# Designed miniproteins, single chains, continued (5), part 9

Each design is a single chain, and the fold is of that chain. pLDDT is the mean over its residues in the fold that is shown.

## One batch from the design tools (miniprotein)

Design m16278
Fold by ESMFold2-Fast:
Structure m16278 (fold): chain A 81 residues (1-81)
Amino acid sequence: SEAKKALEKIAELYKKMGFEDEAERYQNMAKNVDKLTEEQKKKILEDAKFRLEMLTHSDEEAVEIARKRAEEQRKEALKKQ
């Protein structure tokens, strides 16, 4: 599944960075994600895509991605006023 592939990619990136505990955690999540409901898989996929964006970009690019997400969340909050 898409969620499994995303989690496996996160695990690979953490392993390359030397974060073995995080890599193992995401590998275990990838092994079990296909046992979850479709709703849970969609949520995990969205969270995994965001984490991949943060992990695959430079610190400067990661800050920009985080800023854009925060701006969208602020616009959403303003619409609820």
Scores: mean pLDDT 73

Design m16279
Fold by ESMFold2-Fast:
Structure m16279 (fold): chain A 74 residues (1-74)
Amino acid sequence: KEELIEKAKEAIENQDYETLGKIVKEVMDNKDYDTLAEIARLLGVPEEEIEKNKDNMEKLVALIGRAIVERRKA
């Protein structure tokens, strides 16, 4: 859903990781792998990692979580 991707971009730009977490949960509840992959890409997760895990929601969410933690450390 384009709306969720736009909200995710805005949350990332504002470093609002609480709102981003809510968006990720909604995407997970909808089983929307494509939107999870796009959020991971927006967070700077390498395309190779996204492609390897495109059908694995648990690993996509873990990659997103790791990227958020790395950004919060900076």
Scores: mean pLDDT 80

Design m16280
Fold by ESMFold2-Fast:
Structure m16280 (fold): chain A 102 residues (1-102)
Amino acid sequence: ADELALEAVRKAGEASRLAEEAAKTNSPELAKKGKELGEEAARLAREALKQGASGTKGSAAGVSAVGAGTSNWIAAKRSTGEAKKLAEEGAKKAFEAAGGKG
């Protein structure tokens, strides 16, 4: 879960960078690649959230593990939410750079 959330954040950041560069260089190829990375980051963020939810349900270690699992899951969910936000912003900027001029 944590690795997927971190990868989603990294890809979202790269998507934003590609969108900015596409706007500067007027490159439709960079804009398209930024949009694809933004969409992939959003998908990874959803998968990280899904895996985090699954992990807290099946722990055989009892009540103490439930507390620790809840804290870790909330942290992963928060990171996943931020990754989604960045991915959506990156995709939006990439769309605007590619041809959102009317």
Scores: mean pLDDT 55

Design m16281
Fold by ESMFold2-Fast:
Structure m16281 (fold): chain A 114 residues (1-114)
Amino acid sequence: DHAEILRRALERARELAKTMSPEELLERAEELAKNAKTVEDLAEAVAYVQAALEKHVEEGTLPSPEELERMIEILEKVIEKAKELKAEPLLKAAQGLLSRVQAILRVLEAEERA
């Protein structure tokens, strides 16, 4: 069950996020997205991006535009591979997270214009 794989990956990533920085989480996500051949690897990549975003919220900080662009690149690679593997729950999760990351980037751009 691809949904259960994703849920377990999210639980693990959130636990690791207690001791890892957003930068360390994104480095792991990038490696997984580039090398992934399994649903489990792709689920971990999505989970690390989600955990990095959650850590910023918990700390009351915003990701930098550079961090958001890295998250977008990771998620686009995951989406491509999830389509190849026909992993629909993972594809939907990655697409939803991509939309959230893009929305945050747009808000930061709007703040610069205001």
Scores: mean pLDDT 86

Design m16282
Fold by ESMFold2-Fast:
Structure m16282 (fold): chain A 81 residues (1-81)
Amino acid sequence: SKEEALAQVKELIEKYLAGELSEEELAKGLQAIADKLSPEDAREVFEEALRWARENKLPESVILLLGLMLGEARERLEELR
């Protein structure tokens, strides 16, 4: 579900911020979550995650990765429509 995917995204980011994951592992984990979602669901999940990250002043690396994931989801939607 979208709620489960958003929870997984937040968990990966929290682990990265705690030093438990590298930036590369975070990027791979985010991509794995995106690959399991429809483009519509991926857009919604990463749009909410990016909003959450910005509101909480998370590091630029996190904001950039989430922005890339959102951009990829938007591009996939455009290809289908």
Scores: mean pLDDT 85

Design m16283
Fold by ESMFold2-Fast:
Structure m16283 (fold): chain A 65 residues (1-65)
Amino acid sequence: SREERRREIREHGERLLRTGEPLNESEAVAMEVGRKLREIGDQVQAAIDHAKENGESVLEALKKI
């Protein structure tokens, strides 16, 4: 089921976070996706921090991304 698949993905993700070593291609793909998502998160956070430092609306800054 979809719920079983979600549980498997979560358990595999938790193991990858703990060990940092992929056991197969699917886990290597998951690690690369996580890396890309962190890069996007860093860009979003930088925009938030810049808006806060300059007294600008965080909401409006995020809409420009």
Scores: mean pLDDT 75

Design m16284
Fold by ESMFold2-Fast:
Structure m16284 (fold): chain A 73 residues (1-73)
Amino acid sequence: AATTLGGWAREFLASRGYDLDDAEVDAILALAAELLGLDVTPDTPLSELSEAQLARLRVVVTYYAEELQRRKE
């Protein structure tokens, strides 16, 4: 199981069918953190995040993953 926010986001997005590299996932997390007002990075331990924060991140990283995939086409 992933122990960092970046690891979690990579596993989550891959499970949803997004083929993104680590730099793309890190960029998506930076945008999601800015939008949600969270002081987090890809290296942030998952244990430091609440279930509510992870639920919000799940929604927002999915949104930015869709936008990034659209720009590649």
Scores: mean pLDDT 81

Design m16285
Fold by ESMFold2-Fast:
Structure m16285 (fold): chain A 66 residues (1-66)
Amino acid sequence: HILTEEAGRAAVEGLRAAGDEEGAELAEKVIRQHVGKPVEEAVAAASRLGSAAASAAIYDASKQYG
C-alpha cells in the first residue's frame, strides 16, 4: 500500500485540527519524503522521530484514502 498525497494532507490537517502543531510539522516532513512509497516506511519514520500521534494519523488517513 502506497502513501498518497491525499492521505498525507488528511493526516496533517487532522493533527492541526487536534492542536498538535509539532506532530503536524513532523508529519509534513515524513510525508514529503515518503509520498509514493510504502505506508509502513512513513509510519516507521514518524515513530522513530518520536511522534506516535503523527504515526497514527498517517496510518489512519492511509486506510481512509487508499
Scores: mean pLDDT 83

Design m16286
Fold by ESMFold2-Fast:
Structure m16286 (fold): chain A 127 residues (1-127)
Amino acid sequence: SDLLNKVHGKLNELADLVIEAFKIMKSASQSERVAVATEIASLLSEFAAANFGPRIQAILNKLLDQFIAAVREGRLGEASRTLSRLLSLIKEQMFLLAREDPEAAEKAIENLEKVNEKLKALIARLE
């Protein structure tokens, strides 16, 4: 369906932007790494709060806390793995939303476009 194609496209863009921000962050100072990780985590937490139920929000926030802690401690391999789990969970929940509630999925796509624009702005500031 057109809706599923939009979900796929916006999620692939999210993943690419998050991975790009993470790659730039890896070569930055410790303070810049923590700042970038915190901004990524804030954007993903706000997205979850706007689009997902309390149970999924709690799981995502726990993973985001683990991501920030791993970055703060210089454990970039663990941070990368946690980020991949976060993106996989968001992808799963977006496809479930598109199947069960197409109207909510359209709103979530609009919110995802806003997240992607903020991630593009973050990447531009890091260059």
Scores: mean pLDDT 89

Design m16287
Fold by ESMFold2-Fast:
Formats: C-alpha cells, sequence, structure tokens
Structure m16287 (fold): chain A 75 residues (1-75)
C-alpha cells in the first residue's frame, strides 16, 4: 500500500511541474482556457509519469508526459 501511495504522490509532484509549464506557455490566453489546459495536463501527465514509475521506467513516463504537455499547449 505505502509503495502505491508514494508513487502517486511523486507522480503528482512531477505533474505539477508540467502544469506550471502549461500555465507559463498559455499566459497570454484567457484564464478559463488556461485552467482547462492545466487541468488536462495535471491529470494526463500525472497518469503517464505514474505508469512509468510503476514499471521502473521513469524516463519513459516523463517522455510521455512531455508529449502530452506539448500536445495540450498546441491546442
Amino acid sequence: MAEEERLFDEATQIAAEYARKVYEALKDKPLDERNIAIAKVASEARDAVLEGLRQGKPDEGRKKAEEITEKIIKE
């Protein structure tokens, strides 16, 4: 149990970094549009990082999270 909780917490903290990047990239957009993009990256990037951590492939998880972040910014 503790291991899953630790990995989830770690993934959440890493996803927060991507959420900040989205906020900064979209700072010239309306607040509601930025908030939608931030919510998407916080959820989707977290899940990608978490899966990577669970499989012992943190770099792969981060790469996937970065791809998700770039796609969300592109919208």
Scores: mean pLDDT 80

Design m16288
Fold by ESMFold2-Fast:
Structure m16288 (fold): chain A 63 residues (1-63)
Amino acid sequence: GAMGQAAADAMEAGLKKQGELLNSLGVPTEVKAEALDDTTARITITTSEGTTTILAPVSGVPL
């Protein structure tokens, strides 16, 4: 429902902040978060080294 989507949006916003920090350190990083269900999100991290996919809980994600 709307709560799950809001959590995924918050997770993506937090991860974009992490990506901006890495970019400021000279590591260009693109981050995308996609909700798979109400407890799990798929996080895709793209750098010059390639693309990494991580599964993360929707609750407790660092912002």
Scores: mean pLDDT 69

Design m16289
Fold by ESMFold2-Fast:
Structure m16289 (fold): chain A 83 residues (1-83)
Amino acid sequence: SMGERTLASLREVIEEVREALRRGEPLSLSRAIGAALMGVGALAQAEFDRSLSEEEKEELRRAGEELIRLAMEQLRLVDERES
């Protein structure tokens, strides 16, 4: 389904961000911002995409929130290093 493909793509990006953080190889500012925007897009899709089931909407919302959290953590680490 469309929801399954979108969720799989989001989970792939989440894992990429987690691996970057784990290895101490932080994402660039533009990549971290892009990840945060992708998370926001997932939240918007969960709210407004009438083709998705309630289960798919909830999974998209959770994945979007997690991606935003990880991206913001990444941005905070960059800011702390520059301070």
Scores: mean pLDDT 80

Design m16290
Fold by ESMFold2-Fast:
Structure m16290 (fold): chain A 80 residues (1-80)
Amino acid sequence: VIEQLNDPSLSEEEKIALAEKYADELDPLDVMKLADKGEITGEAAAAYFQALADRNPETIEGALYAMMAGIAKSSKSIGK
């Protein structure tokens, strides 16, 4: 599933939809570790955290996920 999220042929919307389907099956801490190691792209990590934020919109946890999505997207723009 992470390899599919890293697919550059997928649009941002397609990545978010894919992440939403697998949100319950992925551990956010594992995704953070993979992002820190560069094994998941910032775009894929952003899509995953955005999907988690969307399912928890009125919680502090959801707000943190939205922030993580923004940070991951910015990191992807740097290309490192």
Scores: mean pLDDT 72

Design m16291
Fold by ESMFold2-Fast:
Structure m16291 (fold): chain A 79 residues (1-79)
Amino acid sequence: MPSPLEVAEALWEELVQAIQDKAPFEKIEELLRKVEEAAIAYLEETIADPAERAQAIEDLRRHMERLLEALRKAFEEAE
């Protein structure tokens, strides 16, 4: 069975391919959300300490929000 890490890696590869194929922004946003969910699941299984886990999830969410904003701006500038 695929591990949460393997799922996250597969979704990340799909996201990169969608960007290369010039997929609609809505599809890229959907894939990015799926990557975030898979990465959070991996952190929840890997980090036993509640405080460290909460911090790692917060840092990941912040990173993903910045990535989504950067992608949105790139799509706006491409018009």
Scores: mean pLDDT 79

Design m16292
Fold by ESMFold2-Fast:
Structure m16292 (fold): chain A 80 residues (1-80)
Amino acid sequence: MVKVTVVLEDGSKVVIEFDPSATVKQLVEKIIKETGLSKEEGEAILNYLKSLGVSENAPVSFLDGVEIDVKKVKEMLKLL
């Protein structure tokens, strides 16, 4: 199982587990459902991961043990 940690803007952490064969897009969809993040915030996370060289169709195994900080993602997008 792949584990990804999501750090919300209030500093709380949510650990989300996936099958390694699932896509990054499916990971972000599950993050939205489990954390209550907006579709816009989910699209921001996808764009952030793409900037790191991880496409939405890539296996989530590339993100095993990765921490996604929603505040940092939003700050990065302000520079675009």
Scores: mean pLDDT 79

Design m16293
Fold by ESMFold2-Fast:
Order: structure tokens, then sequence, then C-alpha cells
Structure m16293 (fold): chain A 92 residues (1-92)
């Protein structure tokens, strides 16, 4: 079973946040996709795609005072997919 986790969300400034990710399991993870969603919206916006299994993403263009949820999707070598629990960030 493959899995992906988002963790240690950090507000860097009024428009920027950092999100860490880790994807692991069997089959081998070949891609990680990252998405954001404003709290109260049903619209998910694509942020980033990477072949790295773990790392951090700097997310820019966030609005002061808004709350965002971030989601990760891990893709395995066989085409299987796993979705992370969301991490929530409130911009200050």
Amino acid sequence: MIKIELFDPKVLDENTAEIKFKAEGDPEIIQVNLWKQEEGSDEKEFIARTREKKGKVIVEGLEKGKTYEFFGEGIGKDGSKAKSEPVKVKMV
C-alpha cells in the first residue's frame, strides 16, 4: 500500500507558506502532486508536481487572513494513487 503525508505547515509571510511532504510504500512512488483549497470552497487548485518522494514546497500567492487546506497525492509505479490527510494553514 502506498501512502502520502503532508506535515509541518509553516507560515513564512503574509502571502507564503511552506508544506513538507513524504510519500512511501509499495509499489514505488514515482510522482507527488500537491493541491490547495480555500476553506469553504469546493475548488482544488493544483500547486506542484515532483518526482521527489519527500521534500518541501513553498506556496506563494496566498491571501492574508484566509485559511487554506493543502492535499497531497502520491502516484505509484503501477498507477495506484493515495491521497494525504489535509493540512490547514491560516494566513496572518
Scores: mean pLDDT 82

Design m16294
Fold by ESMFold2-Fast:
Structure m16294 (fold): chain A 142 residues (1-142)
Amino acid sequence: SMEELLEKIQEIAKEVGEKHKVNVFVLRWNEAKNTAEVVAASLVESDPLSSDVDVQQAMFDVLSTVDPLVQLVLQALFDGKAASGELVNVGGETVSMAAVPFRYGDERYAAVVMGTSARGIDAAIAAEVAEELRRRIEEALS
């Protein structure tokens, strides 16, 4: 079922996030609504509620209009091309994000990884982990 599929994606997202000490999201493009949906989320060193997909969807909807890294992720999902970038936050820490798009059936997805320089994560490492996340999801769905 779709519910079992999304539960499997969530389990993989959590495992990859915990292994690499990174924040992980999986996005799906909803063509009927012309919007990106957060279908899985796993955040390290955050309250359990912050890994809730509905909470992450609400935050994503707000950030999609103002955050350059979230805009990069949306562009990767829309164009079907992998993208990565970094931004220095207000605290002087570098945040890196990578998105690797993939397809399942006729649906468009993106595997998204975010990490910080304080945890040794740069854009190249984020991209490698996002590719691992995509590969593991595709293997589980095959």
Scores: mean pLDDT 80

Design m16295
Fold by ESMFold2-Fast:
Structure m16295 (fold): chain A 87 residues (1-87)
Amino acid sequence: HMEEIKAEAERLKALPPEEQLQAFIDLVRKYRDDPERLEALMEALGVPKEAANALRRVLFSGIPDEEGLRKAARALGLTDEEIEKAL
């Protein structure tokens, strides 16, 4: 259901900034085996396709690196201070 992805993106955007990064990580992990839903989620959140592809590669390689997480969080509109608070 594409509506589920849209609803999850809206819920994430409604969270306080410090909770958005953790919720985003949880959703990415939830959809790691479903590339189409993961891409739809990234698009709904406004994450650039290049950032989404980089994060997907990191997830397939194991534990996401800090650079990939920070890049995705900035695409969500989080500041460096908000990212540090969320981690």
Scores: mean pLDDT 68

Design m16296
Fold by ESMFold2-Fast:
Structure m16296 (fold): chain A 78 residues (1-78)
Amino acid sequence: EEEEIEEGFYLTAQIDPEKTVKWLEEALKKHPENQKFYEKRLEIAKKALEDVKNMQAVIDKRKLEEYNKQLEELRKQL
């Protein structure tokens, strides 16, 4: 049950990970009595943010490699 809740929150956090992290950090400041609850969700949200950023970095690297390959083909035609 806890694992299912964490999985669902992780997937939801991937939709808007930056906003989710910011919201949880604000909630932690307003409600320190619920620290354990917010800290656990903040860890999940930060992981989602990092995974989304890593995925974007891989996509950007592939685009750069394809762009360089196209430039080499163009240089051969000159």
Scores: mean pLDDT 74

Design m16297
Fold by ESMFold2-Fast:
Structure m16297 (fold): chain A 86 residues (1-86)
Amino acid sequence: KVKERAERLIKAAKRTVELVQARLEDPSLTPEQLDVLIKSLENLKKVLEREAKEAGLPEDKVQEILSLIDETIEGVRAAREARRAA
């Protein structure tokens, strides 16, 4: 059950990253909306780290998805700073 929950979270995290990447293509997003996306991704990362450790998933697999989330967060931060400066 714990492993199944962690695997579902990984799939949900990948889908969330895809949705956030698609949203970053929208130039009308406000800095405030981008802040919400950053907080959502940071919360997802914390939950995933806890659940993956509890499930005993291999560190390399966990690091792969965490790196994907981190890359996505950095992309959102870059977009936020560009729009905040305008």
Scores: mean pLDDT 80

Design m16298
Fold by ESMFold2-Fast:
Structure m16298 (fold): chain A 99 residues (1-99)
Amino acid sequence: SSKTVREAIDLEKKGNDLFLKGLQLKHKGDKYYNDGDIDKAIDLYSRSGDVLGQSIDYYSRARDLWSTIDSSRSSLLSSNLDVNKGNLKETQDNYNKLK
């Protein structure tokens, strides 16, 4: 239905926006870590992990809706989820190493 398509697009957009924000926070955390500002790096990795986790939720929901409409688009979102989960793991590993 047109309603389901609009919902899937909205969830995908939210997932993408959060993924980019999470990556930006992760990258900023890396810079503070390299500069020796450990406390700021810890805060940024924590915030990155939260935002990347939210992105995973939105992408998962979008993938599930797209699976009822377009299996190819659903498959593409599964690939995006794998990339996001990898970035979340790296962010969590960095947080745990520094805390």
Scores: mean pLDDT 90

Design m16299
Fold by ESMFold2-Fast:
Structure m16299 (fold): chain A 100 residues (1-100)
Amino acid sequence: MPSAREIFEEVLERLEELREELPLSPEVKAQVDALIREARRLVEEGGDPEEVARVVEKAALLMYTETARRAPELVPRVQARVEEIGRLLREFIRLAKEER
């Protein structure tokens, strides 16, 4: 099975793919980038996996709300991708707690 770190990197890859594909403002892109950096910092420092998940969820929510405002037709696609990220985050939390 993959490690917590490998699942976390997959979460970030999927989040970065959404950032590139969605019609986001430069301001929202900057906020998402800052949240991705914060999530990486928390993982490197051995922070609370629940806090890591909250930071990632904030990035996903920002992309969801911006897409709903700018391109509502893309909302079902974003929702499906966000649900997938949520499943990976639950796996990450379980593995991170087990590996400690």
Scores: mean pLDDT 85

Design m16300
Fold by ESMFold2-Fast:
Structure m16300 (fold): chain A 102 residues (1-102)
Amino acid sequence: SALEEVRRLILEGSRNGKIEEGILKAAEVFKKLDKEKKLEYFEEQKRVIRENIEAALAGDEAAQEEVRLATGVLSAILYALLEEGEITEEEAKKLDEEVLKL
């Protein structure tokens, strides 16, 4: 699935100290999807963060990895939406602020 490929690209980037490259490659996968599907994945990744954030803050390493991966996926989605002109810079800022409040 697109999400499995995206998560793999972000994880590989993170492990090799090339997180930005991993996010950019993941954004190319999301550019193949329409705006509605990208926003659907955005909402799903916000749920993943909400479900794992308490355990991650308590020191659960698996939960910390899930939060890091979901955050990377969200960054890739926002980059794809912005680069394709599907959202404005103001809309992207509002979505980014939603993630920071999780």
Scores: mean pLDDT 86

Design m16301
Fold by ESMFold2-Fast:
Structure m16301 (fold): chain A 87 residues (1-87)
Amino acid sequence: AREEIRRAAEEATRRLLELAERSPEPAASDLRAAAELVAEVPDASPREAASLLAAAGILAAALVAEGAEEAGREAAAAIRRVAEALE
């Protein structure tokens, strides 16, 4: 379980940083912020992990709302994979 969570978080963090590298500001900053939140998940308590993923999900939703729809959808998918590893 913990190893699976760590693997999922590392993969999602890498994906979010790749999206940030290819995105204009302010979307790149929001993607980096989401990556930082996701990277904390493996070392967090279950409640903290849920809060971190909720915050990252809000950033992904904000990207979609502000017109970075593709990056926001890909970010949401990466964050969802981490949430699934917590189940």
Scores: mean pLDDT 84

Design m16302
Fold by ESMFold2-Fast:
Structure m16302 (fold): chain A 86 residues (1-86)
Amino acid sequence: KEEEIYNKLKEHYEKYKTTAISLTIRSQEDVDAHIKALKKFIEDKNIEIDVVVVRSADPELADYAVEQLKKFPKIKKIIKKPLHHH
């Protein structure tokens, strides 16, 4: 689970060469896995993240994810977006 997220973060970074990251949060387990994978990714690549976009249908899970992400000194900006657009 966290390894799959880590691999997606790595592939996105290699493909787009950008530090803009999107996280899709569907459950509490997703939050924990995404936070763990992102922490490892930042440490392994030794990079600064310009923006993390948190996407969730559940605003409570999105807020929890944002609080966890705020603990990362190398993340400049965090944005919440709704999941399931029109």
Scores: mean pLDDT 76

Design m16303
Fold by ESMFold2-Fast:
Structure m16303 (fold): chain A 70 residues (1-70)
Amino acid sequence: EMKELLEKYPFEQRKAAVQNFALSQGEEVEVSSYDEIVEVLKRLGAGVKEVETETDDGRVRRSLLPYPLP
């Protein structure tokens, strides 16, 4: 469930990511809850996926990124 994945991460981090994704799709959005984030992602035809990135010191950082659905 999309909301469950979003709730695993801080709201401010998810807000910034979804607003940046919406802007890349040509839309400026403001969201104040996880429910609003889910609504924006559904409207834009987007999903979310967990991504692991390796830092220069060998640490792994996990983040949740919006992506266009096929």
Scores: mean pLDDT 71

Design m16304
Fold by ESMFold2-Fast:
Structure m16304 (fold): chain A 90 residues (1-90)
Amino acid sequence: RSILELKGLSREEVREIGKELGLSTKETNLLILLLEGYSNQEIAERLGISKATVSNIRRDIVEYMLTGVNTGKTEEEKKIAEAYDKVMTG
């Protein structure tokens, strides 16, 4: 069961969280795929990014959730970690 199903959230509700935090459509789609439990390879193929990028974003999300320190390399990656945390804790 995906995190979205466990939280009772729709993709549209996640898009609203993304908009609130200033995520682009592509960044919001990445967040949705992460929350739906897709593998790093599936996300990479769907969004045209590297598996390493997806893996790094997952690591940054875990770090942020555990420590409050946002280790994302770009402002976009930092916003994704914040949005993921908001979905998990809100």
Scores: mean pLDDT 78

Design m16305
Fold by ESMFold2-Fast:
Order: structure tokens, then C-alpha cells, then sequence
Structure m16305 (fold): chain A 64 residues (1-64)
């Protein structure tokens, strides 16, 4: 389900794959939404909206 969430976040959210992978790994390790968003932002090669990152993290947690 995390694999499905990653695909959706990239395709529907327009998020860089590196940011989505960092968020998925943080969730897998049990980190909070805020920490997952922070890690995703730092892993992103381009600037990304906090709103989009939070949406992706919530989606990934639902599909975990």
C-alpha cells in the first residue's frame, strides 16, 4: 500500500520521487507527520509546497 501511495503522490500530487520516498521511509519508521514533511522537504531536489507534502504524508499514512 505504501508503493501505491508513493505512485499516487508523484502522479497526482506532482511531487518529486525523492521527496515521496523520504516521506514513506519516515512513516515506515514511525515518525510524526511534521517530521515526515520535514524530511521530504529536505530530500526534494526542488522547492515543494508544505500543503502538498502534508497531503502526501496523510495519504501515505492512510495506505500504510
Amino acid sequence: SLATGRALAVREGGLPEAAVEAAAEAIRQGWSVDEAVRRAREASPTPVSDRLLRGAVRLLRTLS
Scores: mean pLDDT 75

Design m16306
Fold by ESMFold2-Fast:
Structure m16306 (fold): chain A 71 residues (1-71)
Amino acid sequence: AEEARRELWQAVTDLVEAASNGDKAAVDQAKKRIDEALERLRESNPELAEQLKPQVDAVKKAADDYVAGKA
């Protein structure tokens, strides 16, 4: 059951692409998908979810800062 990990990776990829394009709406949608995928991963593998959360949170923050012109 690697579905949640695959979804999380895809959502992170979408977030990076959206941020690179300056699309704030797409960034917000990708962040929501990341949160949902991480929640599903936590249900099946809480240790892995905890390990990945700081990295995921950092990427989300970097994307927000980038589109806000703080990069």
Scores: mean pLDDT 79

Design m16307
Fold by ESMFold2-Fast:
Structure m16307 (fold): chain A 70 residues (1-70)
Amino acid sequence: MSEEEARELLAAFKAGDTERAVEIVEKHRPELGDALRPILAARTDSGLQTLKNILLSFGVSEEVVDEALA
């Protein structure tokens, strides 16, 4: 995942645009889309931690994730 895609995903998550966030994830991991849809829609602390872990697994730096979610 590119840094630009990661920023777009985090912006969509902050805006509550679950569909856009899922679309970006599905470009890289189609199998995660269905699993992430309810997590991103619920906007829970555990869901946020799951999203952070997924972005880190795609090679996104901790700094970018923490800045975007602060």
Scores: mean pLDDT 74

Design m16308
Fold by ESMFold2-Fast:
Structure m16308 (fold): chain A 88 residues (1-88)
Amino acid sequence: MDITDIDEEIRRELDKLPESVREEIKRRLLERLSPSLTDEQLQHLEELYEKDFLDFILEAYKLDRDGTLEILSELAPEVLKLLQLQLE
């Protein structure tokens, strides 16, 4: 299955999100993940957020699937819909 088109569609939906919503997603994901992660893992997530927001979300999903889905359902439901098509 070619996932390239879905990745590009997710990136377009992420680009439509206001900066405040992107920052809130980052904040909530890091708050949930920080007690369970090493400093090196947290640094890696921060670097992913600055370089590629989709890669940041995908890494967060691997580390905390349920928490990532809950945050996206509240703040970015269209992004969640596309991610579920790609990942489930």
Scores: mean pLDDT 79

Design m16309
Fold by ESMFold2-Fast:
Structure m16309 (fold): chain A 59 residues (1-59)
Amino acid sequence: GHHSGEAAGLGGAGGLARHGSSEAGAKATRDATVQAEKDGLSPEEARALGYAAGAAGGG
């Protein structure tokens, strides 16, 4: 429906975390989060990048 784009926008980080929750995705999320924190990002930014990496690794 016409609201599919709205759902995608609202579920950006949350949708990716839920969608990419495979075992490989979980490892990618953890590794990316740790790497981002070492790169000087805030814990929240590191976590967001970790979820994005997890979704990419799981998909």
Scores: mean pLDDT 64

Design m16310
Fold by ESMFold2-Fast:
Structure m16310 (fold): chain A 100 residues (1-100)
Amino acid sequence: SLEEELTEKLIEEIDKVVEMIKSKLSPEAAKEIEKLYEELKKKLKDPSLSMEEKFKALREFLKEVIEIVKKYEPEIVEYVEAMAEVLLLQADKLLELLKS
């Protein structure tokens, strides 16, 4: 379905951002982000959740990632916030494709 295709594309974009962030962090910080991301992927793949609920889950995930970065690697916070903003813009574009 179109929703399944857009969900897979969204996960691909999130994967890229998560891998880039993890590459700049300690193994301990990267592990915490990986656990949060596994929880997010379960929600994104849940057919009982609305696209609005999935987008909310993505926003909460990114907030938690930024908090982890502030704790372990505060010097890259601005970079991570910029990456999160770009990802949210891409997610919004994918959501609009469902409405168009």
Scores: mean pLDDT 82

Design m16311
Fold by ESMFold2-Fast:
Structure m16311 (fold): chain A 65 residues (1-65)
Amino acid sequence: SMMEQIQRLEQGAEDLRRQAEIAREAAEKFYATPSNKEYGDKLLAGARRLEERAEELRRKAEELR
């Protein structure tokens, strides 16, 4: 059903946002040490991609409403 599809998209978006939060927290820990900046930057880039995918899923859910 449309409602079931919306719920799956919203759950997927929440899961991706949770993963992004974990990646951002990990990046902050790496940024505490200047020599680890490159690793922090990679984690932050990964978090941004996860956030973009979450937004795409949220928009698809909104379109189905």
Scores: mean pLDDT 88

